# Ledger of designs, part 84: designed miniproteins, single chains

Each design is a single chain, and the fold is of that chain. pLDDT is the mean over its residues in the fold that is shown.

## One batch from the design tools (miniprotein)

Design m2910
Fold by ESMFold2-Fast:
Structure m2910 (fold): chain A 97 residues (1-97)
Amino acid sequence: MKIDLSKIVKDEDEPLVDELILAALEMLEKEDEEARDLLVEYINSEDEKKRNIALYIVSKIVELGTEKSEEIVEKLFEKVKEEKREELLSAVEYAKS
């Protein structure tokens, strides 16, 4: 199943956004490569909206504080373009604050 990441941008529907984030995390854990590669593509995008959606999902993954969350984040750093690593690092550090 494809996660509709465009719906995560709506501030008005926080409960629905949280539900979509949980679905995204479940896909990342079960469909490792496809969901991860989609997040990497969005983080590497020149489209600020796509980057913000992906970085928001990453911040929620970090907030879970699980071993799997740490592995997912580490794999994202390995796949993301060097110039986008600073934005990814900022999202991770913000979530840990």
Scores: mean pLDDT 67

Design m2911
Fold by ESMFold2-Fast:
Structure m2911 (fold): chain A 69 residues (1-69)
Amino acid sequence: SHSELLAELDAFAAEHPEFLERMEEYAKEKEEELKKLAATMTAADEAKYREYLLEILREYEELRREVLA
């Protein structure tokens, strides 16, 4: 069940705090990269930016599903 998987994930994160740190670092790194790109974008680049965001979110959801599956 979902609650059991969350408990397993929490236990894993407690045993491997570096794993959570790695996930947090990845999210922060991507956010900073996207902010820098957004600051220099033209209107035409907004479509690419949105596709890139969707790609990152899809990758993150896949990673989460693998851990929770």
Scores: mean pLDDT 62

Design m2912
Fold by ESMFold2-Fast:
Structure m2912 (fold): chain A 71 residues (1-71)
Amino acid sequence: MEEHRKLLEEAVKEGIIKEEDIEELAELLVQEEVSVEELREMLEEMKKNKLPSVYIGVEIGMRLIEEKILG
């Protein structure tokens, strides 16, 4: 959780996400067991393509569907 929170704080400084979203996103990432490396990759894509913070939720949702369907 602390490592996820630090990456999200850096993303706020870079203008990728809003500071108010840090807590909700950190909780979501920990609950869904998203790794620090996966979060970093998502944040890099968001920065590159100027995607909103909802992109993190969409990516997590897609991965959960793939895991449930493919095993």
Scores: mean pLDDT 73

Design m2913
Fold by ESMFold2-Fast:
Structure m2913 (fold): chain A 67 residues (1-67)
Amino acid sequence: SKKEELLEKLKEFEQKILEGEEIDEEELRKIIKEVALIEGLDEEEAEKIAEDVIEAIRKAKENRDLL
């Protein structure tokens, strides 16, 4: 299913993040948004969740660089 394909891509992004690799934030945002839409969220909710996840990843990286 499309949802399973998107979840597999998210798993690949999770692996890259755990390994400290740089990720394509734009592609990740698109995948998160599509998953949210499949789960029944509206366009604004999906966009907000995608932005919140990307922002959380950015802040986590910034905090590591300050240590």
Scores: mean pLDDT 78

Design m2914
Fold by ESMFold2-Fast:
Structure m2914 (fold): chain A 70 residues (1-70)
Amino acid sequence: SMLEKIRESVELGRGIIDLMLETAEKQLEKAREKGDEANVLSAEAMILIARGENPQEADELLKKAIELVK
């Protein structure tokens, strides 16, 4: 059934987003402990993306992280 397939896809998507958020949060903490500013900004951007929040702010954080690594 199309409805069953949609429900399975939504559940899988939620699991992936949750894992992505957990991974980004752990990466943020680790980066803060190491004083790795580029990874801090990248992790903060990933958290915003995973939450579906402030896409412009996430883009600006990623751009700043890239400039720090250049």
Scores: mean pLDDT 81

Design m2915
Fold by ESMFold2-Fast:
Parts: structure tokens; C-alpha cells; sequence
Structure m2915 (fold): chain A 63 residues (1-63)
């Protein structure tokens, strides 16, 4: 199992926030999944799980 650094996780949160502001939460989740696979080398299943965690963290900060 690959563990992201706090800095990598914060970068994914930043991506999610920007995409969600311009489009939809679903588009933001997809953007995070793609970034996790392409830039951090995560497998698609792990990338999906990371995207779920990132989206939850972004929503918690906005509450």
C-alpha cells in the first residue's frame, strides 16, 4: 500500500477545491483520481480511495 505524504495530500486537496469551484464535485473527484494515477503512480483502486478521502477533507474544511 502506497502512503501519500502530507504535502502530496494537500496538493490533491488544492486540485479538488479548484475543480469543484469551476465545475462539479464529481468532476473534482475525477480530477483527483487522474492526478493520483498520473503524478503519484497510484493504482486506479487506491486512487479512487484517495479521491474519496480528499473530497471528504475538502468538504469538512468548507463546513
Amino acid sequence: MRVLTPEEFEELKRIAGRVAEATTPDDARSAVERAAVLHYGLDPQTAREVADEVMRAVEAERA
Scores: mean pLDDT 77

Design m2916
Fold by ESMFold2-Fast:
Structure m2916 (fold): chain A 78 residues (1-78)
Amino acid sequence: KELEGLVNALKQLAERIRKEDKSPEAQKAVEFLNKAIEALKNGDLDKAIQYLDEAVKYAPEKYKPQIELLRRAVERLK
């Protein structure tokens, strides 16, 4: 139940970034967010955290805190 909420939150964030920022860096962040979503669906929390750490590196500044918050939420599932 908590996992489904996190997947939905990450999907909404990835779509927001994709829509609002067309830079190559932002598109890389979206790619890593989508990989984190797949890892979460597979129950691989460590892989999801790894992909979220990569997403933060490429994300626009205004979205970095939101990705960090979601990373903390995934970590709490361990």
Scores: mean pLDDT 85

Design m2917
Fold by ESMFold2-Fast:
Structure m2917 (fold): chain A 109 residues (1-109)
Amino acid sequence: SLEEEIIDLVAEALRNLLKRRGVEPPSDEKLREIARKLVIEADIQRALEEIMRVLGMPEETIEKHREEMRKRIVDFLKKELPALSEEDIEAIVDAVYNRDLEKLREMAE
């Protein structure tokens, strides 16, 4: 499934980011667990934004909810993978939220 492919790419991207910093990554199972949480949170946020648009909510309100979700994910990643830089966290969160498969594959190399 596309979702499982994205989860695998996110897990591999996280593993490569940690290796580039000279840090031993957690187990593949743990990385997949973290990746799954990121993908699910992003999918929930996208679904919520579509509902908010259908209801005619202001774009400013939608942006606020997106920012709140982003902060939760960033805090989660800092706690689980403290060796990741702010730049690495922002890059992975943006790629997952936008389902940017090209960027995720680049990061997984």
Scores: mean pLDDT 86

Design m2918
Fold by ESMFold2-Fast:
Structure m2918 (fold): chain A 66 residues (1-66)
Amino acid sequence: MREEQERLIEETIAAIEAGDTERAKSLLRKIFETADEEAAQLYLERVAELSPENQALYRKISREVE
């Protein structure tokens, strides 16, 4: 279960880095629907390690998915 969530996080980050917003939105929706507090925290920590430009892109995608 956790391994699947970790994979989704990695795929989402890769999609953001590639600029594939549609794929990133699809993966983000899966994370929001299945992620517990721990998985959400891990995701935020991974996003914080990204470049400022990719962090801004993530924020935009996240708002559109919610």
Scores: mean pLDDT 74

Design m2919
Fold by ESMFold2-Fast:
Structure m2919 (fold): chain A 68 residues (1-68)
Amino acid sequence: GARALADRVAAAAGYPPPRSVGEMVGALLLAAERGEAIPDSWLRELRAEAEAAGDAGTVATVDALLAA
């Protein structure tokens, strides 16, 4: 799932485990930059959660990932 990939990528980069939607999306962006395929369903769920939280920056990051 998205959490397991985000935790793995954060650990590989020397970061603590993601605790917020923004931190999880940041880790998934790093995974995508490293060539990992991120399912659109995970990104859409995280986008909805970020939008509900009022996190416009995370919404923008997810939109960029969906466009890639």
Scores: mean pLDDT 80

Design m2920
Fold by ESMFold2-Fast:
Parts: sequence; C-alpha cells; structure tokens
Structure m2920 (fold): chain A 105 residues (1-105)
Amino acid sequence: MKKEEEEKKKEGAKAAADTFVAILEHLAEGTLKGMSPKEAVEALKGLAEKLTKEFSKLDEELGKKVGEIAKKYTEEAEKAKTPEEVAEIIRELAREIKKLVEEYL
C-alpha cells in the first residue's frame, strides 16, 4: 500500500509537470506572436497560482518549492521590457519546474 501511494504521487507530479510545462510553452509562444508583455505577465501570475495549488495537493513541500520558483520567475517577468525577454523567463520557469519534479521522482 505505501509503495502504491508513493508511485501514485510521483505519477501525479509528472503528469502535472507535463501539463503545466505545455501550458507555459504555449504562453511563451503567444507572447512572441503578439500578446503584450503585460498580458503575458498577468497570465503567468494566474498560472503560477494554479501551479502552486495543484502541486500542493500532491505534496505540500513540493507545492511550496514550485510556488517559490513560480513567484521568482513571475517577479522577473514583471521587470522584463520586451516580449522576447518575457517568453524566455516563462521557458526558464518551465525548465525549473521540470527539473524540480525530476528531482522529486
């Protein structure tokens, strides 16, 4: 039973990471295709909140780490001056989430 619960949490974390990385990549592409930096940052803020909640449901400590990373990259995106800079920050967030989940697995 303990092994099945742990495997289920790991499977859930991987599925969540794959889903949110795909959403972040889509947001980065939208930013490059005519979304304003302000619109991209607002979308990223909403996505960061959803990320934190979903990972916290799987594991509280993983959710905290994901939330801290998402907050850091959202704050950096707010300081960005070009769509290209915002898109790169969003892609870096996607890479960091993937790395964090790989370390959790």
Scores: mean pLDDT 82

Design m2921
Fold by ESMFold2-Fast:
Structure m2921 (fold): chain A 65 residues (1-65)
Amino acid sequence: GTISDLLQKLSSESNPDKRVELVTSIAEQLNLTDEQKSELIKKVLELKNPSIDDIVDILFEVKKK
């Protein structure tokens, strides 16, 4: 699905600006609140080479709120 495609792209993306764009797209597709979206962007940008599993774990953490 679209979310799986975005996660795959994000896991292989090394450009910081493109990573922000992809994280933003994932947050919008999941209808996250502005607070959850900000938290997701912050946590993903702290990772240098996130795996899909790392990104999924962050998504579940953010969604718990």
Scores: mean pLDDT 77

Design m2922
Fold by ESMFold2-Fast:
Structure m2922 (fold): chain A 97 residues (1-97)
Amino acid sequence: MEEEKKAAREILEEAAKIMEEELKKRKREPDESDLEEALKIVVEIAEEKGRPDLAEEFRLMYLASQGDEEAIEKLAEIYSEKYNKPKEEVIERIKAG
């Protein structure tokens, strides 16, 4: 669990640095399109680090944030197994934000 959390954090930190540099060049506030670009960067970094499992989790997190019920279900299944929690409890937490 800790090793997976560390890997996810490193991917997110690396993606955040790339996004910060891009936003600085564009001289504007973050918007919806920047969220899609951030997801693409996070997924690419995860895949490059040999973590397609984390790339899939990041894709599902984005889709779930957009209200995709199928993505919420799949993400809940992954988190239920990963954190040994009931799927129903995980779904409730994802929907709560």
Scores: mean pLDDT 74

Design m2923
Fold by ESMFold2-Fast:
Structure m2923 (fold): chain A 91 residues (1-91)
Amino acid sequence: MRISALALVGELWQIVASRETETREEAVEALREMLRLLEGYDKATILIEVDGTREEAEEFAKIAEELAKEHGLKVEKVTVRGRTAIIELVK
């Protein structure tokens, strides 16, 4: 699974961090790390690309949304497209 943190810097979306994970536990740790990093940005996106099913992507989208709220980030939009979850975050 691949988890990427993107931030809007000026007018450009930049990848600020990306991590490949082998286990569910590593994926959750990566999400926590990415969300801490994104606390410094006004507008950000978490991109989660799962190896498995759409249902796995939907599950990880929910995990990311809950973790984002715990980190004081507002979830503006959640989109799941195939095996990819896109979580749009604002301050």
Scores: mean pLDDT 82

Design m2924
Fold by ESMFold2-Fast:
Structure m2924 (fold): chain A 104 residues (1-104)
Amino acid sequence: DMEVAVAIARQAAEEAARLYREASGDEEKAERFRRAALRLIDAAAEAGGGAVGRVTQGLLTIAIGAKDKENFEKLVKEGLERLAEVAREIGDEETARELEEIAK
C-alpha cells in the first residue's frame, strides 16, 4: 500500500530530523535535511519501483546513527549518502546535491 509506505517514510523523516537536531545541535542542517527528505519521499512515490522503501531505509539509518554517539558521524553520513543515491537514481539531482552538502 503506497499510502501507508509514504506515511511511514514521512514519520521516519520527521523522527530522523528531530534526532539529528538533538544529536548535532545544528537546527539549520536538521531543517534542510527534513525538507530534502520530505521532497525525496514525494519524488520516490511518483517514481515507484521500491524507491519509497529505500528512502525509509536511509532515514532509519540516520535515526539509528543519531541515537548512537559512537557511530553518529559514520551512520548519519552513510544514511545521507544512501538518500542522495536514491535521489540521483530517480532524477532528483537538486535533492541529491542538498543531501550530499548536509553530509559534509
Scores: mean pLDDT 86

Design m2925
Fold by ESMFold2-Fast:
Structure m2925 (fold): chain A 99 residues (1-99)
Amino acid sequence: SQSLIDQAQQYVDQGNSRQAMQLIRQASRASTDDPDGTMYYITARAYMGMGQYQSAVNTIQHAIDSGVPMDSDMYRLMSQAYQQMGNDDMAQYYYQQSQ
């Protein structure tokens, strides 16, 4: 539900990635619809907070594959994840997409 998604967003903003993940799983069980990619984005942010950069990239890639339109926040997250993994070419590519 949207209220579970909103709560997950608050937990990610607080750095509580584990609680955010639990709430996203609950929201996903109620509905798999994520046309704006909000659940994907919160999941990817939670992975970033846990230092799981490849999982964050994979999450956004699943969003793209599902037809979610990429926004500047998603592009910036991809850039940051690739930078943390030492892939400067991909980090620069996604940074340019966020502009």
Scores: mean pLDDT 84

Design m2926
Fold by ESMFold2-Fast:
Structure m2926 (fold): chain A 80 residues (1-80)
Amino acid sequence: DSQRQQQIQQQEQQSQQALDESLQDIKNKDKLSLQDVRKKSQQGVQLGGQTNQLSGSVSDDLSAQTTQSQLGKVELDKEL
């Protein structure tokens, strides 16, 4: 069947062309994409780290201590 052999050859040629184009695109974009990915990754990690450090540990501990101190004062003022 010449038709089936032609279709297999066309699909193989299209797959090879797509692979070659993808490899060339990866090679051409590799230098630009790597720098962009590095810049975005560094910005994301720095923003996430700052938010966690400033909002998480210090605020939660300070808020809990302030609330407990206020509750203690109100209880002491009621007993006096």
Scores: mean pLDDT 56

Design m2927
Fold by ESMFold2-Fast:
Structure m2927 (fold): chain A 95 residues (1-95)
Amino acid sequence: SISEKLRELLKQLSDEDKEAFFTVLAEIEGAVLSGQPISDEAVEKMLELYKKNPEKAKEFLDALIEYYRSSNDPFFRRVAEALEELKKKIEEKLK
């Protein structure tokens, strides 16, 4: 399941990288709640994570998107959309 995959991926992250991922997630959730665009700070923090471990960062972000998308909560679905937009911005900057 996606929850099992997400839990397994979290165990593979350092405490520092885990904290950084949760900080970005909190910023995205805050932006969605306030109807604001994703901050440049959130994009830059996620870029740093992608530069350290691009494959793991991508797998983790993809798992988060699926986790939020699978929810019946309209807020969580909007968070999934915001995370998909974050992913597109990161991929564009890495080209």
Scores: mean pLDDT 81

Design m2928
Fold by ESMFold2-Fast:
Structure m2928 (fold): chain A 94 residues (1-94)
Amino acid sequence: MIEETRKKLEEARQKAIDAVKAGKSAVVTALPNGTVEVQVFDTDEEAEKAAREIREKYPDAIVTVLKASTPVERAERQLKGFEEEAIKLVEEKL
């Protein structure tokens, strides 16, 4: 199975949760080629702008935004959904 992508998603989840715990926003992106990226921002506005630019440039990307005010429990739930979509995307393109 896609063990390398799963490891990257696990690392991305931890980084995104740490950002939210620090009162920051995070944008998590997965590409069909198995690339997973996390960008951390001081404001929700900057994170939403970054997510919009990523979606415009990479229409096939799965992108999720965690706002600074998101409770950790909700952030973890949102990231679980993101991980499921990202795995499906990578499996579909293999």
Scores: mean pLDDT 81

Design m2929
Fold by ESMFold2-Fast:
Structure m2929 (fold): chain A 87 residues (1-87)
Amino acid sequence: EIEELIKKLEEIKKKIEEDESLSEEKKKEIIEAIELALEGALSGDVTKYIGGILRLIGFLLDESLSEETKKLLEEAIEIIKEIAKLV
């Protein structure tokens, strides 16, 4: 169910927005990457989908991010991949 997956992704975006360990700029960059990957998955735009996923993977390699934040990003990637399989 795509609607349920989108709701879970919105919850993850909210947790990123509420993460006190992240700068406002980092929050914006992460949320934009999630939105880009989701838009690509929903529209079948492979360039947006892959571009967003690669940005999220880039954040997983960022040593300045907490393990808790990285876990949220891993969950976001898996949800977006599940959405892409359904469309």
Scores: mean pLDDT 86

Design m2930
Fold by ESMFold2-Fast:
Structure m2930 (fold): chain A 67 residues (1-67)
Amino acid sequence: MLPKEEEMSPEELLRYNLERLGITDEETINAAAELTGYKKEKITELVLQLHIEKVSPEDALEWIKSL
């Protein structure tokens, strides 16, 4: 069974949200981890921005590194 977001560690929360956006590559996940510092607020902001900006999984790494 997939855990609920509230039951996830910060690392699991980041990975889970990125996987839901189609981002499964370790390089992009690591870049997001560095950007957010595994802070729940920052993870939520990142996921929301990726969704609003309509960033594709292929462009996500470049987009994150451009911040």
Scores: mean pLDDT 76

Design m2931
Fold by ESMFold2-Fast:
Structure m2931 (fold): chain A 110 residues (1-110)
Amino acid sequence: DPDRAAAVALLEELAAMYREKYQLSPEALAWLDQRVASLKAEIAAGDAAAWREALQILLDFLEGKLTPAEIEALWLQLVADGDRADPAVSAALATAIVLLERRGETLTRY
């Protein structure tokens, strides 16, 4: 499944980027490894194409390819979709929030 392979590759790239940018404690590394394993299981059980899209959006955000305004637009769209919001997109965005919060990172600091 090319979408599943792409989604897993994007998830691994995201995890590698987070490990590379931050000095993670052993506890934070263990949490990240468990989260990656959990998300891989969800990709295997769910809509791989939706996961690929959600993880690409998250990676583009962290690489600085998306502006804060574009992220705000995606959040507003997610809120507008309500009960129809894609669970994969919601999970990817929630993961981004947790990653940013744990390090106090801002988009203005690389």
Scores: mean pLDDT 64

Design m2932
Fold by ESMFold2-Fast:
Structure m2932 (fold): chain A 77 residues (1-77)
Amino acid sequence: PPLALTTTITGDPESVKKAGEEVSKLPGVESVEMLSDTTLVARARAADAQEAAELVRRIAEAAKAAGAEAETDVSPA
């Protein structure tokens, strides 16, 4: 079944902006919204659990490379 991913990215303003730019390029990412200079929410959709796990990993790697932290919540879509 399809899954919805909500990722909260936190960090320094420049790190969060860079993380948001990189995450927005990933397949399955539908939106990226700045809540503040230090907090961003990315929303993504995956077709199944395997695709969701890969997307969670790619988002976490992109955030870490930018110097930000990512926390992803996965729910049925």
Scores: mean pLDDT 85

Design m2933
Fold by ESMFold2-Fast:
Structure m2933 (fold): chain A 64 residues (1-64)
Amino acid sequence: SAEGAARTLVELAKQGDKEAVKNAARSIARAGGATDEQADRIYENAMKGDFEGAVEAVREALAA
């Protein structure tokens, strides 16, 4: 459910909860065995409100 995770991250970003977005991005990357750079990519896309970019970043992290 990369789409579900991305939706939650974008909503948290809209609420201004940067720490929750960062922690969730790191948790997703950790679950997929992804790098810190991939976690940062999830965070950046969510903070921009780029839903499609966030979905792709989450999918890549979970496939790492």
Scores: mean pLDDT 84

Design m2934
Fold by ESMFold2-Fast:
Structure m2934 (fold): chain A 77 residues (1-77)
Amino acid sequence: MREELEKLIEEGKQALKNNDWARYKEVARELFLIELRSLSPEEIQAIRDELAARRASLDAKQQLYADALLEAIAEIE
């Protein structure tokens, strides 16, 4: 479990260093999937509502994280 998390973090760093934003987004999505599996449906809905409220004010990097998080939420539903 921790080894898988450490590997994903390292892959994310390498993708960022290589300007591979598509891979960076995929790594972020996988990390969010691990996190979201421990949350209740109500907590997931609260995260979705918060993202919707803030989406228009996010910078490009924050929007990338928001997209990855929303894709992860869609996969667990």
Scores: mean pLDDT 75

Design m2935
Fold by ESMFold2-Fast:
Structure m2935 (fold): chain A 55 residues (1-55)
Amino acid sequence: SAPPSFDEVVAREAQRFKQAGMSQQEIDDYIQAVENGDVDKVQALIDKAQKKEQQ
């Protein structure tokens, strides 16, 4: 099997963000940041989701 594509990774992270209680706007911001190559924004949203997952 081929390794997951970048789009597949993004889709998986978006689903995780929904489970963590992230808003749809925050999920959309994450997808946009990935498409724009905004690494700092992507990392900030991942960190925010991780903090929410810790309740």
Scores: mean pLDDT 78

Design m2936
Fold by ESMFold2-Fast:
Structure m2936 (fold): chain A 88 residues (1-88)
Amino acid sequence: MKSVTEVVVEMLERLIKKAEKEGKNEVSMEDIEEVEEELLKEGVAESLVKKAREAVLSLLRPNNENVISKEDLELARELVESIKKEKE
């Protein structure tokens, strides 16, 4: 993956899967940091990961001190996928 949009979709999908695996309806800033570390370990460029993080945080407003609901993550993923499709 090379585009910011593709990295954003990947981050959102991994956060959703992490919440599902842990039986949670929300993700924390620590969960976001773990996904960032995974992407960096897989060889995604640091600049792309940073831009993707900023995009995710701009789309999603943490409520209750730095937590994001699974529902908001799913909605943001659909929105970003829609934007990606328009660029085809």
Scores: mean pLDDT 75

Design m2937
Fold by ESMFold2-Fast:
Structure m2937 (fold): chain A 76 residues (1-76)
Amino acid sequence: RLEVEKEVDELLEKIKEELEELAKKYGVDPNVLFGNAKILALRYYREHGRLPSGEELLKLVEEAIENGEIKPPPKV
């Protein structure tokens, strides 16, 4: 559980530049995009029992932006 969080943070750091480029391309706040990328990586882990690769995660993030799924985290 703590190990999964660490692996997600390491994965996000590895693809940080690509995530920032996607944020700029689609006009999304980078902090919002990073938060959603973490949620997507953890969702993938729950469904597949493993974390996505950097390439798989970038594809999931871009697809979520295009589908309008990436939004600010709820403040409730």
Scores: mean pLDDT 76

Design m2938
Fold by ESMFold2-Fast:
Structure m2938 (fold): chain A 97 residues (1-97)
Amino acid sequence: SMREEILKAIEELRKEGYELTVPEEEFFKKIEEMLEELKKVEPLAKDPDPKVQEEVKELLAKILLELMYIMGLATPEEVAAVKTVEEVAAYLRRVQA
């Protein structure tokens, strides 16, 4: 699931020594809130309507960008520049390496 992919990415970043930009308690609270948003999106991700798929991708990109910002992996300018889940994934892979 997308939820498990995001959690795996976060764990890999922590193993690479990346520091949180917010207090640990706030970080985990935001992770729980984002996982709850992903649970609402999961049924929509299976909808074959291209319009719905576009909205799902946009929402996932926003969730991932907010997580990157919290992890100190993106500036506000970088968050504004990235538009797709694929671009977010590429950015995460680059900063993790």
Scores: mean pLDDT 64

Design m2939
Fold by ESMFold2-Fast:
Structure m2939 (fold): chain A 69 residues (1-69)
Amino acid sequence: GDISKLSKEKLKKIITISLNAYKGFESKKLKVQIAKGIYKQLLEEGVPESVLDIISEITGIPKEEILAD
């Protein structure tokens, strides 16, 4: 569905729920890969690029690391 109209708070909730299975990962590299995957999936669903700020805030991964090749 089109989730581009969701509020920041609703997006945070959805992303947080999606990340529950990833709690406890000690590897920064694995956390970065997961954050990249979530960002890519949300962009494919039509969510604006500004969702990167929300993913960075929730995961604690810097935006530059999520965008890195």
Scores: mean pLDDT 69

Design m2940
Fold by ESMFold2-Fast:
Structure m2940 (fold): chain A 81 residues (1-81)
Amino acid sequence: SVADGAARHARELGYGTAGENWASGAAQMGEIGDVETARNAVLAAGGDEETARKAGESMYQAALNGDPRAAAEHAAKGAKP
C-alpha cells in the first residue's frame, strides 16, 4: 500500500520507527502520496523533468521531517512562472 511504501522509504532514509509511523500516517493523509502530484504540478507549469523530480523529492523529504508547509513550498517553487 502507499502507507507501507512510505514507511519503507522512511526506514531507508534512516528515520527509525517513529519516522516510519509518521510516514505511514502522512501517506494515509495524502502528504507523502502527493510527491507525484508535486512533480506533475511542476511539469504542468512548464518546469523541466529534473526540476519536477527535485521538487517531488524535496516535498517528500520535508513532509517526512514533519513540515507539510515546507513540502508545499518546495513543490510550488519548482514551477516556472
Scores: mean pLDDT 59

Design m2941
Fold by ESMFold2-Fast:
Structure m2941 (fold): chain A 65 residues (1-65)
Amino acid sequence: SKEEEFDKLYEEARKEMDKLGVTPEEKQLFDEQLEKIREAVKKGYITVEEAKEFIKDMIERLKKR
């Protein structure tokens, strides 16, 4: 299902974030953004594919800080 695909992506994104050594505040903000993306997918506002792209962009922004 779309939710299962997103859950796998969510877990991968969180593992990647943990590797970056971000602060607890950055982790909280990232989790909040992931939940917003999850809700958008559930409501049909965006596709899982679009959600994957947003999450990749978020991780790349964290790497460039």
Scores: mean pLDDT 77

Design m2942
Fold by ESMFold2-Fast:
Structure m2942 (fold): chain A 94 residues (1-94)
Amino acid sequence: STLEKLLEFLQELIERLEAAESVEEAREILREAAKTLDEKFPDDPLAQGLREYLESVIEALEDPSLSEAQKRATVEATIVLLKREAEELREKLE
């Protein structure tokens, strides 16, 4: 199902973000993720809402007024939110 594919996508995204060694790498991962959500889940409102959220995170990571510590905290907060979304999707599949 589309929901199962979205859950698999979220799990892979979380693992990639947790493995990222820099803000630059996290930003690249998020750009690829947003593009994938647009291309593979264009008609899914949940996936499109997630895409819009990821675009906002990318904008924050590109903001020159934010410190590296603030950008790292933003990535960490994003991982926490994505884990919560993955849990909610898992509950909907049960």
Scores: mean pLDDT 87

Design m2943
Fold by ESMFold2-Fast:
Structure m2943 (fold): chain A 80 residues (1-80)
Amino acid sequence: PAPSAVELASAKLIEEAAKKLKPGEVVRIRTPLGEEVLIGLAAYTEEGKPIAGVSAAEDVTLEEAEKYAKENAKKLEEAK
């Protein structure tokens, strides 16, 4: 199944938001679907692509998302 144009637009917004973050940082954005999501950056790949986690703002608080992003950043640094 191919993703819809709106799903592709949402994915692009998430990727662009993640590129502006440092490992362990979180940002809140609103998707074209009207959903609010929290994006936490864990690391960058060797190619410079962000490794980010996405959580619905209804399910996770900003504080919890920041904790998750920092823990994931630490784990990925230790996995090198």
Scores: mean pLDDT 73

Design m2944
Fold by ESMFold2-Fast:
Structure m2944 (fold): chain A 80 residues (1-80)
Amino acid sequence: EEPPVLTPEEIAATKAHLAGLKAALESKKPSFSPEQQAKVDQILALIDEALATTDNARFQELLVQIDQLSQQLNDLILKE
């Protein structure tokens, strides 16, 4: 099957969502443990790259990485 191709409108909507996620994570970062802050920093770096990229394939790769790290951060928060 062909990989899913995001429309320009879907990319714009996803970038708006990522910008909101970035703001929320930055706001909460000081309340996190050092391990949680390290995961937040990794997620923020990937969000910044995703917001800057114009490559659809790279954007989708970054979304997968952001999702994986977000799951790891959530697991870390729930276990600490």
Scores: mean pLDDT 80

